# Ledger of designs, part 32: designed miniproteins, single chains, continued (4)

Each design is a single chain, and the fold is of that chain. pLDDT is the mean over its residues in the fold that is shown.

## One batch from the design tools (miniprotein)

Design m13084
Fold by ESMFold2-Fast:
Structure m13084 (fold): chain A 66 residues (1-66)
Amino acid sequence: EEAEQAALEAAGARGTAALNKVIDDIKSKVPDATRQEIFDAIASVEGAASYDEVIEKTVELLKKKK
């Protein structure tokens, strides 16, 4: 039980590190966007199954929003 919980937390921490990298990569592509705007755009992206899809869809959302 607790060992399974610790494994889930470790997976979550890895996911958080990957998410921070995505935010940094997107900000480098859309420098006008703030980190908060990028985070909100990522949260609006549904059905993205890969790293590239998240970046591509988020960049498009940020460019479309003015």
Scores: mean pLDDT 67

Design m13085
Fold by ESMFold2-Fast:
Structure m13085 (fold): chain A 101 residues (1-101)
Amino acid sequence: GSKQQLLAEAVYLLYEAETLLKASVPSLSAEKQKQVSQLLSQLEELKDQLTQLSEQQAPVEEQVKVLQQMVEVLEELVKLTKNQLAEKKVQKAEELLNQLS
C-alpha cells in the first residue's frame, strides 16, 4: 500500500486506542485518574503537532516521529488502565509505523 494509507491506518488505530483508554478512566483510583489526565494533556499537544504537520504537508517521516511519541504516551496509558484492546491497537499502529521508517 501507499505510505499515506499506512500512515492513515496508524492514526486511526491510535485514535481508537485513545477512545478505549478514555472509557477506562472512571474505573480507576483518583491517583491514577490524575496521571491519566496529565498523559491525555500530552497526547492532545502531540495531536496538535500532527495536525500542523499534516496541514503543512510535511514529509511522512516527520509525521511518523510525532506518531511514535503518541505511541509512547498511549503505552503509558495502557499500563495505567490495563486495557488489552487498546494495547493491541497501539501495537498494530507501532508495526505500521515501523514499515514507514
Scores: mean pLDDT 89

Design m13086
Fold by ESMFold2-Fast:
Structure m13086 (fold): chain A 70 residues (1-70)
Amino acid sequence: LTPQEEADIGAALAEIVRAIALLSKTPENQEIEDKAIELADKASEYFRQGKLDEGQRYLDEALKLLNEAK
């Protein structure tokens, strides 16, 4: 990873953490949180393999899931 790519990934992960912190503590939102964490973990695994496109896809899915939560 280039320093710029690491910075962009770090910013996306920070956004996911902030989105999770803003969720109300309900059972439904707990499932959403768990799924978002799973997707972020998969993204991190692909980034470790140098598969930036696959990793970005999983980050985008995590953010989409969190943004759809009410």
Scores: mean pLDDT 77

Design m13087
Fold by ESMFold2-Fast:
Structure m13087 (fold): chain A 80 residues (1-80)
Amino acid sequence: SAKDIGDEMVELLIELYEAYENKDWEKVKEKIKEIAKLLVELGKLLGEDEMKSIADSILEELKKNYPEVVPLFEEALAAA
């Protein structure tokens, strides 16, 4: 369900934060790819407008707190 995907997204964002703080770049890339895949699945359930809104919210958070991760997220989202 969309709620289950949302709950998984929140968990992945927390894991991304922990990996970033530990400078575990392999895990950062892994979590970013998982987040991008969940966004695509969420788009199939809720539609493109809701997916874009959520993706934009994630991008804004990443730009503020994890700017080094932004290019990785954009690349993963384009590949998903």
Scores: mean pLDDT 79

Design m13088
Fold by ESMFold2-Fast:
Structure m13088 (fold): chain A 65 residues (1-65)
Amino acid sequence: KDKLLKELEKILKEIVAATPEEKKEGARAGAEAILEIASEGSEEGIKEAVKNAKEELEKLKKENG
């Protein structure tokens, strides 16, 4: 569980870093909310969150660069 949460946190930080400055505050708040929900959830739920975060990061990179 902890290893998956660390992986999720890393990906969410990369999403925040790739987010335009004007939206970074909202992205940080969203990342914190996702981590809190994931920390209370099942291991499978965390795996799904990691998958979704990876897909969002790739989409963000593709759309913005």
Scores: mean pLDDT 77

Design m13089
Fold by ESMFold2-Fast:
Structure m13089 (fold): chain A 67 residues (1-67)
Amino acid sequence: EEFEKEAKRVRDGALEALRNAAAAGQPTVEVTIKVGDAEVTRTVDLSDMEAAEKAVQELANEALKRA
Protein backbone atom coordinates (compact mmCIF):
# COMPACT_ATOMS: atom_id res chain seq x y z
CA GLU A 1 0.00 0.00 0.00
CA GLU A 2 1.40 3.36 -1.07
CA PHE A 3 0.81 5.27 2.18
CA GLU A 4 2.31 2.48 4.30
CA LYS A 5 5.56 2.66 2.30
CA GLU A 6 5.59 6.46 2.60
CA ALA A 7 4.95 6.26 6.36
CA LYS A 8 7.86 3.81 6.75
CA ARG A 9 10.27 6.08 4.85
CA VAL A 10 9.21 9.17 6.81
CA ARG A 11 9.37 7.23 10.11
CA ASP A 12 12.89 5.95 9.33
CA GLY A 13 14.03 9.48 8.46
CA ALA A 14 12.50 10.89 11.65
CA LEU A 15 14.18 8.18 13.75
CA GLU A 16 17.55 9.03 12.18
CA ALA A 17 17.03 12.76 12.85
CA LEU A 18 15.96 11.98 16.44
CA ARG A 19 19.07 9.86 17.08
CA ASN A 20 21.30 12.58 15.59
CA ALA A 21 19.67 15.22 17.84
CA ALA A 22 20.19 13.00 20.91
CA ALA A 23 23.84 12.40 19.94
CA ALA A 24 24.27 16.20 19.70
CA GLY A 25 22.94 16.56 23.26
CA GLN A 26 19.61 18.19 22.46
CA PRO A 27 17.01 17.76 25.27
CA THR A 28 13.96 17.80 22.94
CA VAL A 29 13.15 17.73 19.25
CA GLU A 30 9.99 18.65 17.35
CA VAL A 31 9.06 15.85 14.95
CA THR A 32 6.67 16.35 12.02
CA ILE A 33 5.50 13.34 10.02
CA LYS A 34 3.61 13.77 6.75
CA VAL A 35 1.85 10.91 4.93
CA GLY A 36 -0.27 11.94 1.95
CA ASP A 37 -2.27 14.97 3.11
CA ALA A 38 -1.97 14.06 6.80
CA GLU A 39 0.52 15.95 9.00
CA VAL A 40 1.19 15.22 12.68
CA THR A 41 3.65 17.15 14.89
CA ARG A 42 4.85 16.35 18.41
CA THR A 43 7.65 17.58 20.67
CA VAL A 44 9.67 14.52 21.74
CA ASP A 45 11.71 14.34 24.95
CA LEU A 46 15.16 12.87 24.23
CA SER A 47 15.95 12.06 27.89
CA ASP A 48 14.27 8.64 27.30
CA MET A 49 15.29 7.31 23.89
CA GLU A 50 13.05 4.23 24.05
CA ALA A 51 10.00 6.42 24.69
CA ALA A 52 11.17 8.89 22.02
CA GLU A 53 11.49 6.18 19.34
CA LYS A 54 8.10 4.77 20.35
CA ALA A 55 6.56 8.26 20.06
CA VAL A 56 7.93 8.60 16.51
CA GLN A 57 6.46 5.22 15.56
CA GLU A 58 3.08 6.25 17.04
CA LEU A 59 3.20 9.52 15.07
CA ALA A 60 3.85 7.61 11.83
CA ASN A 61 0.94 5.25 12.59
CA GLU A 62 -1.35 8.22 13.37
CA ALA A 63 -0.38 10.01 10.14
CA LEU A 64 -0.96 6.79 8.16
CA LYS A 65 -4.40 6.34 9.77
CA ARG A 66 -5.34 9.91 8.78
CA ALA A 67 -4.01 9.60 5.22
Scores: mean pLDDT 78

Design m13090
Fold by ESMFold2-Fast:
Structure m13090 (fold): chain A 61 residues (1-61)
Amino acid sequence: SPERAVRTALALYLSGAITKEELIKLLEKYKGQTVRVDPAIAAKLTPELRAELEKAGITLV
């Protein structure tokens, strides 16, 4: 599911396994979608990263 894939990509980024650029590329597949994310993960996202995701057309809730 999109939610599982997005959560996995965010977890990889937060653990340092992938770069911010790699994260954004993985999430491009979900542009135009609103994806639910764990509140604990959402709280760790910086305003900078959220702005870049919004620019890529990805909305996290």
Scores: mean pLDDT 78

Design m13091
Fold by ESMFold2-Fast:
Structure m13091 (fold): chain A 71 residues (1-71)
Amino acid sequence: STEEKLERVRELARETIELLRSRGMEDEAEEVQRQLDHLLRLVREGRLSADQALEVMERLAGLVRRGAERA
């Protein structure tokens, strides 16, 4: 459902923010929070699907994880 997908988007954002903060990357963590807020607004306005919001957040979370592997 849309609600389950949006909950997954929030969960991925929270995990990504916690990872960034654990590495002292607070500015990047704040940027992830801003991206989450933006995606949720677009979905609320019908400008973006919950599936598209999930794809964007999964890609962002993946980039952060790859950065952690290279550091």
Scores: mean pLDDT 85

Design m13092
Fold by ESMFold2-Fast:
Parts: C-alpha cells; structure tokens; sequence
Structure m13092 (fold): chain A 78 residues (1-78)
C-alpha cells in the first residue's frame, strides 16, 4: 500500500492505494484532463498541471512511464 503526499492524493483521489490502483488513476487523470489521447499521440503535455509539478517534467510519454513510477516509489519511501 502506497502512502501519498497531499499533492499526489489530489491527483490520484486517495491518500493510500496499491501501485496498480495508482497507475489506473494516473491514466484516467490524463484522459479526463485532456492531456492524453491514445489516437493522436503517446505524449501527454504536463505543463502548468499539478502532475507536471510533482513529477518535475513538462511532458510524459505513456510508453516510458518510468518518471511516474520513480516519483511514486520515491513518495512511498517517505
């Protein structure tokens, strides 16, 4: 069970969840905020978003989600 900071909980909707639930919530958040369209591009623009702020990146390729899992693991080790 991952314990999340307030910023991560705001994005993912809960303060505690499994890694699988966190990934599902992350993908849903990208689609719901219009940042990812699987028919157009694999790259989500995260500029001026809370997710971009917590990941420290301006964009994320959904085929290379290492920044998401690295940030999530770093958060769970706190």
Amino acid sequence: MLKLSPKWAEILGKEEMTEADAFGAFMRWLVENGLYDPEDSTVADLRDTLLGEVLGVDSLDVNDVRPFFDALEKESER
Scores: mean pLDDT 74

Design m13093
Fold by ESMFold2-Fast:
Structure m13093 (fold): chain A 97 residues (1-97)
Amino acid sequence: SFEEKLKKAVEEGKKLGADPGLIDSLVDLAREAYEQGNEKDAELFLETIVAVGKYVQVLRQLKDPSLSAEERAELQAQLARERKILRETEEVIKRRG
């Protein structure tokens, strides 16, 4: 169900260190999209809750001076993936508002 997906996304986002206020805003956007029958936008907003948390975690990990070049490259690739999700969400918000 949508409520189960939302609960899991919120729990994961909080666990990863996403800002609670930003999570609350994304929850409101996900609920609005779902109520309007826009399942694609609702799923994107749920994915974004997790992506924000992952973004925070990757930035913290990249501060480790002991990382190998390979580990650093993997983290930079992860950062790029999370940024892509965040940019897609910004464009969806602009189209909706």
Scores: mean pLDDT 87

Design m13094
Fold by ESMFold2-Fast:
Structure m13094 (fold): chain A 95 residues (1-95)
Amino acid sequence: PSAEEVAAALEAMAEVLVEGARRTGSEIVEKGAERAAELLREAARAARAGDYAAAARLEAEAFEVLVRAGKEAGLEEEAVEIVSEAVRRRSELLA
């Protein structure tokens, strides 16, 4: 994939995290997803700059932030499912 395609996939993943978090009805998970989305948008900027190592690190940090928020809210399984949905979306866009 091109740098722009990778960046677009990361931005699409950010939207999936935020929308998934809204479905949980948990403010803790929603705040975690907002922070995770910021990290994914930062990852997209890193990818556009050709810094794929930074993009991968930021993506991993984003998932950790959301899963941690899920654990705090007692919604770990739902947070893991949202991450899985985002990863599936990335795979579809980069296929």
Scores: mean pLDDT 90

Design m13095
Fold by ESMFold2-Fast:
Structure m13095 (fold): chain A 66 residues (1-66)
Amino acid sequence: MDEPLTEEEAERMIRVLERAPEGGRAAGSTVDPAKVEAAKEAIREATRRGLPVDEMSRLIEERVAE
């Protein structure tokens, strides 16, 4: 199963990332806003290119990597 993300699916993922600092503070770790923005940018780019979810995940890893 190797289907590209729809625009709606991409927006859902971005909303999850935006809500993670608000809802996911149980770990007590500091969320790096630059990495969150890089991930959101990668999701938008993958969706624009029509990349499948697997390729999108690779792009997110690449953009977030230090």
Scores: mean pLDDT 67

Design m13096
Fold by ESMFold2-Fast:
Structure m13096 (fold): chain A 78 residues (1-78)
Amino acid sequence: MEEKIGTIVAVYPGAVLLEVDGRVRAAVVYKDGKGVDASTLKKGDKVEVEFLETGERYEGEILEGEGAVGGKLRLTKL
């Protein structure tokens, strides 16, 4: 999996919006303790992003209403 640098643009309960590769994506916090707890993230934080899915990406999705979803990923605060 490819690691990239992202910036947190919004924090929600159990999820964040981040900008990575010039795209805004929604991400969920893992329950197994992998990745970063969203409660420790703030708008403007820079994170290292590791995508954990089989390379599928959700383009054009944002966290609003229905249909806003990102792939599973790990975030490491920089």
Scores: mean pLDDT 55

Design m13097
Fold by ESMFold2-Fast:
Structure m13097 (fold): chain A 98 residues (1-98)
Amino acid sequence: AASVSISAPKEVEEGEDIEVNVTVSGDLPADAQLLVEVRDKKTGEVIGAAVAPAGATSVTVRNLGKEGEYEIRVRLYDAATGELLAESDGALVKVKKK
């Protein structure tokens, strides 16, 4: 079994990139990948996403959001099969105006 945990900044400014730190543990297939998604907590709008290899310890996501509260989740999946292997807990980030 695999697991993924994340940490992210509590607050960023509009247009500032979001750096997500990722820790992956457990048994991984050769084609394991990370999908990082940033979603508006109120509207469900996806404001940013990034794909990285499972060996990545940091993933940068462009912040296209306006002022508000957003949730970051990371999914670990087998890119060859599309199988979801693990999902992180949500991390809350606040986007502030410049």
Scores: mean pLDDT 82

Design m13098
Fold by ESMFold2-Fast:
Structure m13098 (fold): chain A 116 residues (1-116)
Amino acid sequence: SNIDELKKKVEEGLKKLAAEDPRVVGYSVSATKLNGEYVINAGAVVEGFGSKEQALAAAREVADKLTELIKKAIEENPNFELVDIKSIVSDVREELRDGKRVYRATAAATAIVKEK
């Protein structure tokens, strides 16, 4: 379907981001149909920080990159128009790795798209 092709382009962009940014340890993409529109959610987890502040700052930077990645995927796709896009940083966690505290945070971008 047209939405599966758009989702695939977003997933390809996230895979490239994760390969280029070692702070990104995981990512996901979903697309859900809602009342004639689609909601695209892209998420990424950033890890390996010595403080919550550093984890949040990195997640904010990645959230901005997710937003631009989704916008580019939509711009390159003739079947969809962007209605709205938002980003959020959340889920700050402390983990113990090799006896040391490390911090993790989640970056997400949510786009609403309409089929042309």
Scores: mean pLDDT 86

Design m13099
Fold by ESMFold2-Fast:
Structure m13099 (fold): chain A 93 residues (1-93)
Amino acid sequence: SEEKKKELEELQKRVSRRLAESPELREAFAEELVRNEKMSPEVARQTAEAIAAGASPSVAELEAIRKAAKEVGDEETYKDAEKALELLKELAS
């Protein structure tokens, strides 16, 4: 639905802003991309910076953000990423 698309966009903007504000979260996110997506450390860092700058995350990238948020204790970003992931999977179906 249009409402779910707007909710997803708002959640993605919140996650992006938090990544831009938190070097710790960005580093944890890049580490998750290396471990789970087999990215090189350089590509993972570039991907984290791109999403912090407003690029839309994929399902895999949102999963990595959710794990990174849990690791650094960012409960708000964890919840926002989890909701965004659920909405993105629903809209892709």
Scores: mean pLDDT 84

Design m13100
Fold by ESMFold2-Fast:
Structure m13100 (fold): chain A 87 residues (1-87)
Amino acid sequence: IKELLEELRALRDEIIAAVQAALDNKASREEFMAIIDRFRPRLEKLADEFQKNLDKASPEQIKEAEEILRGTLLAILDGEREIVERE
């Protein structure tokens, strides 16, 4: 479970960096969606693996995973909103 949390944090950081790079480079909505689509399978796989190991996770680890996933989703949504507003 600790390794899954580490992988989730690393993926979150990669996604946040990719969102920021897309915004800085004035990516189109289509380009932004293509970037997010590349990360979706990895995020889904890690979330599924964490869910399968929930019985091994402490309450603190579950809260941390929730915060990582929520932060990741909010970054994606905020990035898409900014790009749409620019169009």
Scores: mean pLDDT 79

Design m13101
Fold by ESMFold2-Fast:
Structure m13101 (fold): chain A 90 residues (1-90)
Amino acid sequence: SMEEKLKKLRELVEEALEELLRIARSLATAPPTAEDREVAALLAATSGLDAERVAELAARIRAVEELPEEVRKRFYEKVKEIQKEVEKKM
């Protein structure tokens, strides 16, 4: 059913968000901006995700972009691995 597919998708996205936050938290600290919170609130309203966690991830990704290339490369390699795992479960 559509409800079962949406529930599975939400669970996979929540798992991916948790893992991405875990990695981002180990690399960079940055508070969410007002813009991050507004975008996160809109996404959360349509997806059922935690708006604060989405805003935190957005802020930390921007902070990672300011880090040395070697650290950024490692972060995006992990992001790609998480994406691959989500795709395997879909």
Scores: mean pLDDT 77

Design m13102
Fold by ESMFold2-Fast:
Structure m13102 (fold): chain A 81 residues (1-81)
Amino acid sequence: SEEEKKLQEANKEVLKIIEEGLAEGLSAEEITERVLEYIESQNLSKEQAETIALAALMELKDRGMPAEELRLMRDRVLAWL
């Protein structure tokens, strides 16, 4: 579906933002802000924005981000939504 395609494309761009941010030595906070800025620019529904933002936090966890930093970023994301 068009919705599924848009989610997949947004997820790929978010993964790129995470990879580039980590390569630049950015903090989890800085990477999270770049991700939220991207999501905001895409005019996504609340449900789509939530899905992508939470997937980004899971990716940061998989890349070795500490649990406490992820908790703070999750709280930031939920406050933004």
Scores: mean pLDDT 81

Design m13103
Fold by ESMFold2-Fast:
Structure m13103 (fold): chain A 96 residues (1-96)
Amino acid sequence: MLDEAVELFRRFLEEIEKIEDPEEIERLIRRYAEQLATLIPRETFDADMRAILERIGLAEPLISRLESGDFSVLPTDSKLTQAVKRLLATLREILG
């Protein structure tokens, strides 16, 4: 399960980098969030998401901010950062 979620998250990051259409980005975020929600139980979401983010190579300060929902101090000009933020928010809505 966790290894499949890590691979899915890596594919999301690779696909989002190649897409420029905002509507396609939104559909991609929703699709990956729904697939990740199938792999991650609600009760273990925070721990599993941390493990996924660590395995894809994100630094601890970024992981902690993503978990807390505090995006004010993250570089917000990054397309990838905005896409990850929206993916995690959508995931929490599906599981929450």
Scores: mean pLDDT 70

Design m13104
Fold by ESMFold2-Fast:
Structure m13104 (fold): chain A 71 residues (1-71)
Amino acid sequence: DEEARRRAEEEAKRQQEGQQVQQLIQQVAQNRDNAEVTRKAYEQLAELLPSEREALLEAGERRVREAEARR
């Protein structure tokens, strides 16, 4: 059945994307003072989650500003 095959493919893709998203979130948490790492991570998150792209890019910009302002 085409639906069953599509569901299995979607689940496999969601697992891989979920792992990548989790790694990027962890990287931001560990490097919160590094503006470049934070910017790159949020850009990659926006590519992986296009439905949340605008929100992720806005959050990324705020986090980058916070990292740059830290001393």
Scores: mean pLDDT 77

Design m13105
Fold by ESMFold2-Fast:
Structure m13105 (fold): chain A 64 residues (1-64)
Amino acid sequence: MSDEEIVRALQEKLGLSRATATRMVRLARELLAAGASAREIVRTLQETFGLSAEQAEFVLRLVV
């Protein structure tokens, strides 16, 4: 799935702005590149954007 398709899915499912969705995708990809675990990525997304665990796991599933 392209980053633009992921951003669109986040806007439609989570009600996010394009700017916020883009920042989420970028952060998740940076954490994956740094070797962060799925648990660490989920926690960071929850802390940074105020997401629930389910919402953060949804973001992670789209970027992997």
Scores: mean pLDDT 84

Design m13106
Fold by ESMFold2-Fast:
Structure m13106 (fold): chain A 74 residues (1-74)
Amino acid sequence: EVEALVRQARELEEEGKRAEKAGDLLTASQLYRESSALYVEAALRETDPKRRAELLAKAQEASEKAKEAEEKVK
């Protein structure tokens, strides 16, 4: 359950990085947002406070990358 959400979030994050490197900033921002949402979802289902904090930190990083990509769209 949590592991499946984390794997999906990582896949979307890696796909977002590839889109960003290709110059597709709109797609990158969308993928990073989806990754962030999945990390939040995983954190809500996580019972270990330390692991929950780590997942929320990953969600924050993905959210920041999405915002950066969006700000570069022209």
Scores: mean pLDDT 84

Design m13107
Fold by ESMFold2-Fast:
Structure m13107 (fold): chain A 73 residues (1-73)
Amino acid sequence: VEEAKEILLKIAEEMKNDEDGLTVEEAAKKLGISMEEVRKAVETLKEAGIVPKDATIGEAIFLVHLKELEEKA
């Protein structure tokens, strides 16, 4: 669960820091993370109830990033 969360947070930070607008696939490739690992991370978080079962990959990344910001505030 924590490893899955860290994967999505790394992608969120790469997307946030790129002013030209990275896609999820481009951010993952830049980090050396496969899209299969991204999908597995999303599924792990859905099973854990951290992300809604019907969430897209982008929605899952957004929700994980938002929750992490709330935890650190």
Scores: mean pLDDT 74

Design m13108
Fold by ESMFold2-Fast:
Structure m13108 (fold): chain A 63 residues (1-63)
Amino acid sequence: MDEAQLEAIRAALRALGASEEQIDTALALFKEHGLLIDSDELARATGLSRGQVAEALAAAQAA
């Protein structure tokens, strides 16, 4: 995963009201697993809503 995708995820999650701790955890998981990470697993690990996870994935794919 490139830096532009990680920055897009950070910006999207921040806009949706995610905490910096949730954002950092999500970015660590995306660095480890890439875009193929299971959305339910990501939500469980970070505490993000399903909507926040969907927007993060969409932002990464658009970057």
Scores: mean pLDDT 81

Design m13109
Fold by ESMFold2-Fast:
Structure m13109 (fold): chain A 60 residues (1-60)
Amino acid sequence: SIEDEVLTLLDTYGSRAAELRAADRATRERAFLQFAGVDSVAELSPRGRELLETFLRLTA
């Protein structure tokens, strides 16, 4: 599922996942965009936007 993909992505952050969970939404969004290799949300595919929203929800 998309949630499993996000959990796998968080596992790749390791100890950095804790730092992401402590960060505000804007910082977490920027971290996801850097991981995805894009500069803005507008550059994400529809699947990428679903992953971003799930990432933000699971890290809140």
Scores: mean pLDDT 77

Design m13110
Fold by ESMFold2-Fast:
Structure m13110 (fold): chain A 55 residues (1-55)
Amino acid sequence: MATGLRLRPGVRLLPDARYTVEYEGKLYEFDSLEELLAFLKSHDGIFEVVRVEPL
């Protein structure tokens, strides 16, 4: 798989949360884990989850 997901130390994945992810030096926000996974499927490279905010 050409795409990888990395978690910043202390960050936890939650199903109902807002995700802030760093990709190629830029920050992206997703309102669900499902949106994040869809974005990963359409992009190659390493994504780092830097923040997770429960809804």
Scores: mean pLDDT 75

Design m13111
Fold by ESMFold2-Fast:
Structure m13111 (fold): chain A 81 residues (1-81)
Amino acid sequence: SDEQTLVVKMATLAIRMAGLQFTVKTNPKVSEQTKAEVDKFAAKGKKLIADAPNMSIEDALKQIDKLIDEADAIEKKIKAE
């Protein structure tokens, strides 16, 4: 169901946020610019998770997918550094 998909994707977003925050905290090779980008990403993810109960499931899914794509882009930048 869309509700089950939303729960799984919210959990995935939370795991991605935690993973990126852990990486920038523990890896001294990550640039200050990329660390700032991770902080901004985490703030957006936290806001979306808080706002999701007040959104349509369709809108929440679209915003979560966009943030997961942003997480993939940030992770790719970190690997290139």
Scores: mean pLDDT 86

Design m13112
Fold by ESMFold2-Fast:
Parts: C-alpha cells; sequence; structure tokens
Structure m13112 (fold): chain A 52 residues (1-52)
C-alpha cells in the first residue's frame, strides 16, 4: 500500500494516493520513516484536491 500511494501521488492521482496511504498507515509493520512520509504525502494530496 505505501508504494502504491507514492505511485498514485507521482501520477497525480491524489484520491488514489489518499486511499493507499490510509491503508499503509493502518499497517502496524510500516516503518517510522514510511509512516512519516505517508502522513506528509497524504496531507499534501488533500491540499491538492482542495485546490489551494
Amino acid sequence: AFYAGVDAFMAGDYEGAIKAFDQALADPSLTPTQRAVAQSLRDLARERLARE
């Protein structure tokens, strides 16, 4: 899920990125670094969808 979120974000699929990062963040085996990146990219994807 984490890499799927990164791929979606890079492709401009911000809705898909948010869904993938939500799934990644629910995984307790996700590394602290990946968790921080997923939270940051998810927040940025939300900003892009809000058209700010």
Scores: mean pLDDT 79

Design m13113
Fold by ESMFold2-Fast:
Structure m13113 (fold): chain A 65 residues (1-65)
Amino acid sequence: SSAAQMERLKRTLLALADGYIEKYKDNESAVQQLEELRKRVEAAKTLAEMVAEGKRFGELVEKLE
Protein backbone atom coordinates (compact mmCIF):
# COMPACT_ATOMS: atom_id res chain seq x y z
CA SER A 1 0.00 0.00 0.00
CA SER A 2 1.03 3.64 -0.45
CA ALA A 3 0.97 4.17 3.33
CA ALA A 4 3.28 1.18 3.93
CA GLN A 5 5.64 2.37 1.17
CA MET A 6 5.74 5.88 2.65
CA GLU A 7 6.45 4.50 6.17
CA ARG A 8 9.34 2.33 4.87
CA LEU A 9 10.81 5.27 2.90
CA LYS A 10 10.45 7.59 5.92
CA ARG A 11 12.19 5.04 8.19
CA THR A 12 15.02 4.62 5.66
CA LEU A 13 15.58 8.37 5.24
CA LEU A 14 15.54 8.95 9.02
CA ALA A 15 18.09 6.15 9.56
CA LEU A 16 20.34 7.59 6.82
CA ALA A 17 20.04 11.10 8.29
CA ASP A 18 20.95 9.82 11.79
CA GLY A 19 23.97 7.97 10.34
CA TYR A 20 25.21 11.07 8.51
CA ILE A 21 24.69 13.26 11.61
CA GLU A 22 26.99 10.86 13.52
CA LYS A 23 29.51 10.73 10.62
CA TYR A 24 29.69 14.54 10.32
CA LYS A 25 29.17 15.39 14.02
CA ASP A 26 32.22 17.72 14.04
CA ASN A 27 30.82 19.73 11.10
CA GLU A 28 28.28 22.14 12.66
CA SER A 29 26.86 23.31 9.30
CA ALA A 30 26.38 19.73 8.06
CA VAL A 31 24.70 18.64 11.32
CA GLN A 32 22.33 21.64 11.18
CA GLN A 33 21.33 20.90 7.56
CA LEU A 34 20.84 17.17 8.31
CA GLU A 35 18.73 17.94 11.43
CA GLU A 36 16.50 20.28 9.36
CA LEU A 37 16.12 17.53 6.75
CA ARG A 38 15.23 15.05 9.52
CA LYS A 39 12.52 17.42 10.80
CA ARG A 40 11.05 17.79 7.28
CA VAL A 41 11.06 14.00 6.80
CA GLU A 42 9.27 13.54 10.17
CA ALA A 43 6.67 16.17 9.12
CA ALA A 44 6.11 14.70 5.61
CA LYS A 45 2.53 13.48 5.04
CA THR A 46 2.65 12.24 1.42
CA LEU A 47 4.83 9.98 -0.72
CA ALA A 48 5.54 12.95 -3.04
CA GLU A 49 6.92 14.97 -0.08
CA MET A 50 9.09 11.99 0.94
CA VAL A 51 10.49 11.66 -2.62
CA ALA A 52 11.28 15.41 -2.66
CA GLU A 53 13.14 15.12 0.68
CA GLY A 54 15.06 12.08 -0.64
CA LYS A 55 16.23 14.20 -3.59
CA ARG A 56 17.33 17.02 -1.26
CA PHE A 57 19.16 14.44 0.88
CA GLY A 58 21.11 13.22 -2.17
CA GLU A 59 22.05 16.79 -3.11
CA LEU A 60 23.19 17.55 0.47
CA VAL A 61 25.30 14.36 0.67
CA GLU A 62 27.05 15.24 -2.63
CA LYS A 63 28.01 18.65 -1.16
CA LEU A 64 29.39 17.05 2.04
CA GLU A 65 31.71 14.71 0.01
Scores: mean pLDDT 83

Design m13114
Fold by ESMFold2-Fast:
Order: sequence, then C-alpha cells, then structure tokens
Structure m13114 (fold): chain A 73 residues (1-73)
Amino acid sequence: MKVSVEILSQTDDSVVLLVTAEADTEEDARKAAIDAANAAAKALGGTVSKLDFGSSVEDGVAITDLTATVKLN
C-alpha cells in the first residue's frame, strides 16, 4: 500500500488536498486515502468538510484519487 498527499490550493480558511492511494483492492485504497486525508486535516488544525473520489485499476493495482477539502478553524 502506498499513499501520497499533495496540496492543490490554499486559502485563509481552507486547504484542498489531493490524496492518491494504491492498494491490492479498491476498498483498501479508498480507506487508506480517507485515513490519510483525516490525518492531514488534523495536522493542519482543520476538519475534512468534503471528499470527492476517483478510482481506477492499473495492472492489478487499485488506485484511489481523493480530493479532500479541509476547513481551517
């Protein structure tokens, strides 16, 4: 399982994150992406307000791209 987190945009009251997770199953990839988004939100001092999912399978690997909107304070 592999997870990466990237900041797509930041304002004074919100941060939009792109979380990409790779796993053996779509369910595991989705869960890893959600867990990473929540951990990143906590580290930023905010709360996840929106989650938008994209999923694909490449060469037997499930990939989840998650756009997470984090509300800051």
Scores: mean pLDDT 80

Design m13115
Fold by ESMFold2-Fast:
Structure m13115 (fold): chain A 97 residues (1-97)
Amino acid sequence: KLEELEEKLKKLLETLSSEEVRELMYQEFLKLIEEELKDDPLAQEIAETWVNMIYGIWKVMIKQGKKLTEEDIKLAVNIVKKTLEKAKEIADFLRRK
């Protein structure tokens, strides 16, 4: 799933602007978070908050002239993978079952 999304986004860099790719990545990652964390609303909120922060920073950088690269796409996919893993751990910690 993440590997397929990574390749799709890399191909879109050839035809879309960096801001358009950033926005598409953001929306796709939010959908993935909703799907993977559907049974854990707290973990979902944590993951969405982190993604919002990171993509907000990238939006500012793109406005300042940064061009997204294939390595940036790979990094973004790695970030969302780690976000999914850690959001569940933190949600469980906060619930202190």
Scores: mean pLDDT 80

Design m13116
Fold by ESMFold2-Fast:
Structure m13116 (fold): chain A 85 residues (1-85)
Amino acid sequence: RAEELLRQAEEKAEELAKAGEGETKDLGLTAAAVARGGIDSGDYELGGRLVAELGEQAAKAAKTEEEKKLGQEVAELGEQAAKAA
């Protein structure tokens, strides 16, 4: 379950990186990399917590409603992954 949630977070973080510019794009790319690291290492709790933090930062940095929504979705998936770990 936690791995599946991190895979969904990685996918949403990649969508955020494609939609975003500047800081929001960088946060999306970083969140995707962190989600992948969590999957590869099996540290779903740490991976999920870091992804949630990055998603919240992206939502706050967002300049569009699309970026904000994607950042919030990344944060929610990261939080759910950490809780499922």
Scores: mean pLDDT 84

Design m13117
Fold by ESMFold2-Fast:
Structure m13117 (fold): chain A 70 residues (1-70)
Amino acid sequence: SGRDVARAVGIAMRQKDKALATAILLLSSGESQADVVDRIVRRYGLSRATATRYVRRAAEELRAAGVHAL
C-alpha cells in the first residue's frame, strides 16, 4: 500500500545514514570498496547500486579527511 511504501522510504533514509558511517569505518580499516559494498548490502538490505554510491561517498570523505581509502 501507499502507506507501507512511505514508511519503507523513511526507514531507508535512516538506514542510509548508518550504512554511510559503517562504510567509512570499514574503508578506514583497509577493506576494499567491493568488500564493503557486499557487507553494506548484507547488513542493511540496501540495493547494490545504493550501497556502491554510499561506499564511493565514504571513500571521498576519507580522502578529504587525509585518510587513504581503496
Scores: mean pLDDT 72

Design m13118
Fold by ESMFold2-Fast:
Structure m13118 (fold): chain A 73 residues (1-73)
Amino acid sequence: MTKEEVEKYAKERGYKVVSIFETDDLLEVEIEKDGKTYRAVASKEVLSSIKEALDAAIFGAENTEPSLAAARA
């Protein structure tokens, strides 16, 4: 995946891309939502894993937040 694909994917999920850092072997993405920053780091050798890593980071971020829906009547 490219930086453009990562940025588009994050934006569609309601996240803002803070920074994208690409090297020959690594891809690092920082995303932000509601003032919270999340990072995903993946090897370029596993292109399919880059999206999975980003998706896991987003999913993990959601799981670390308390569920307000469970508190509502």
Scores: mean pLDDT 63

Design m13119
Fold by ESMFold2-Fast:
Structure m13119 (fold): chain A 66 residues (1-66)
Amino acid sequence: SFLPLVREALRRAANLGAKARILASAIQNGVITPEEAAKLARELGLPEELIKAAERGDAEGILKLA
């Protein structure tokens, strides 16, 4: 699973915009599932609207929130 690598990238990301781009890219490229992306967003305390977009697999919606 690429989940640990995506988690580390998100933890190192400087701001919400960078985190959103990482999550959106990971979903769009099939690196992680929407469910895994939503779980990561919850673990990192990201905004609820971004978590909901991740659950839907909505990469464009995630990017618009950043």
Scores: mean pLDDT 85

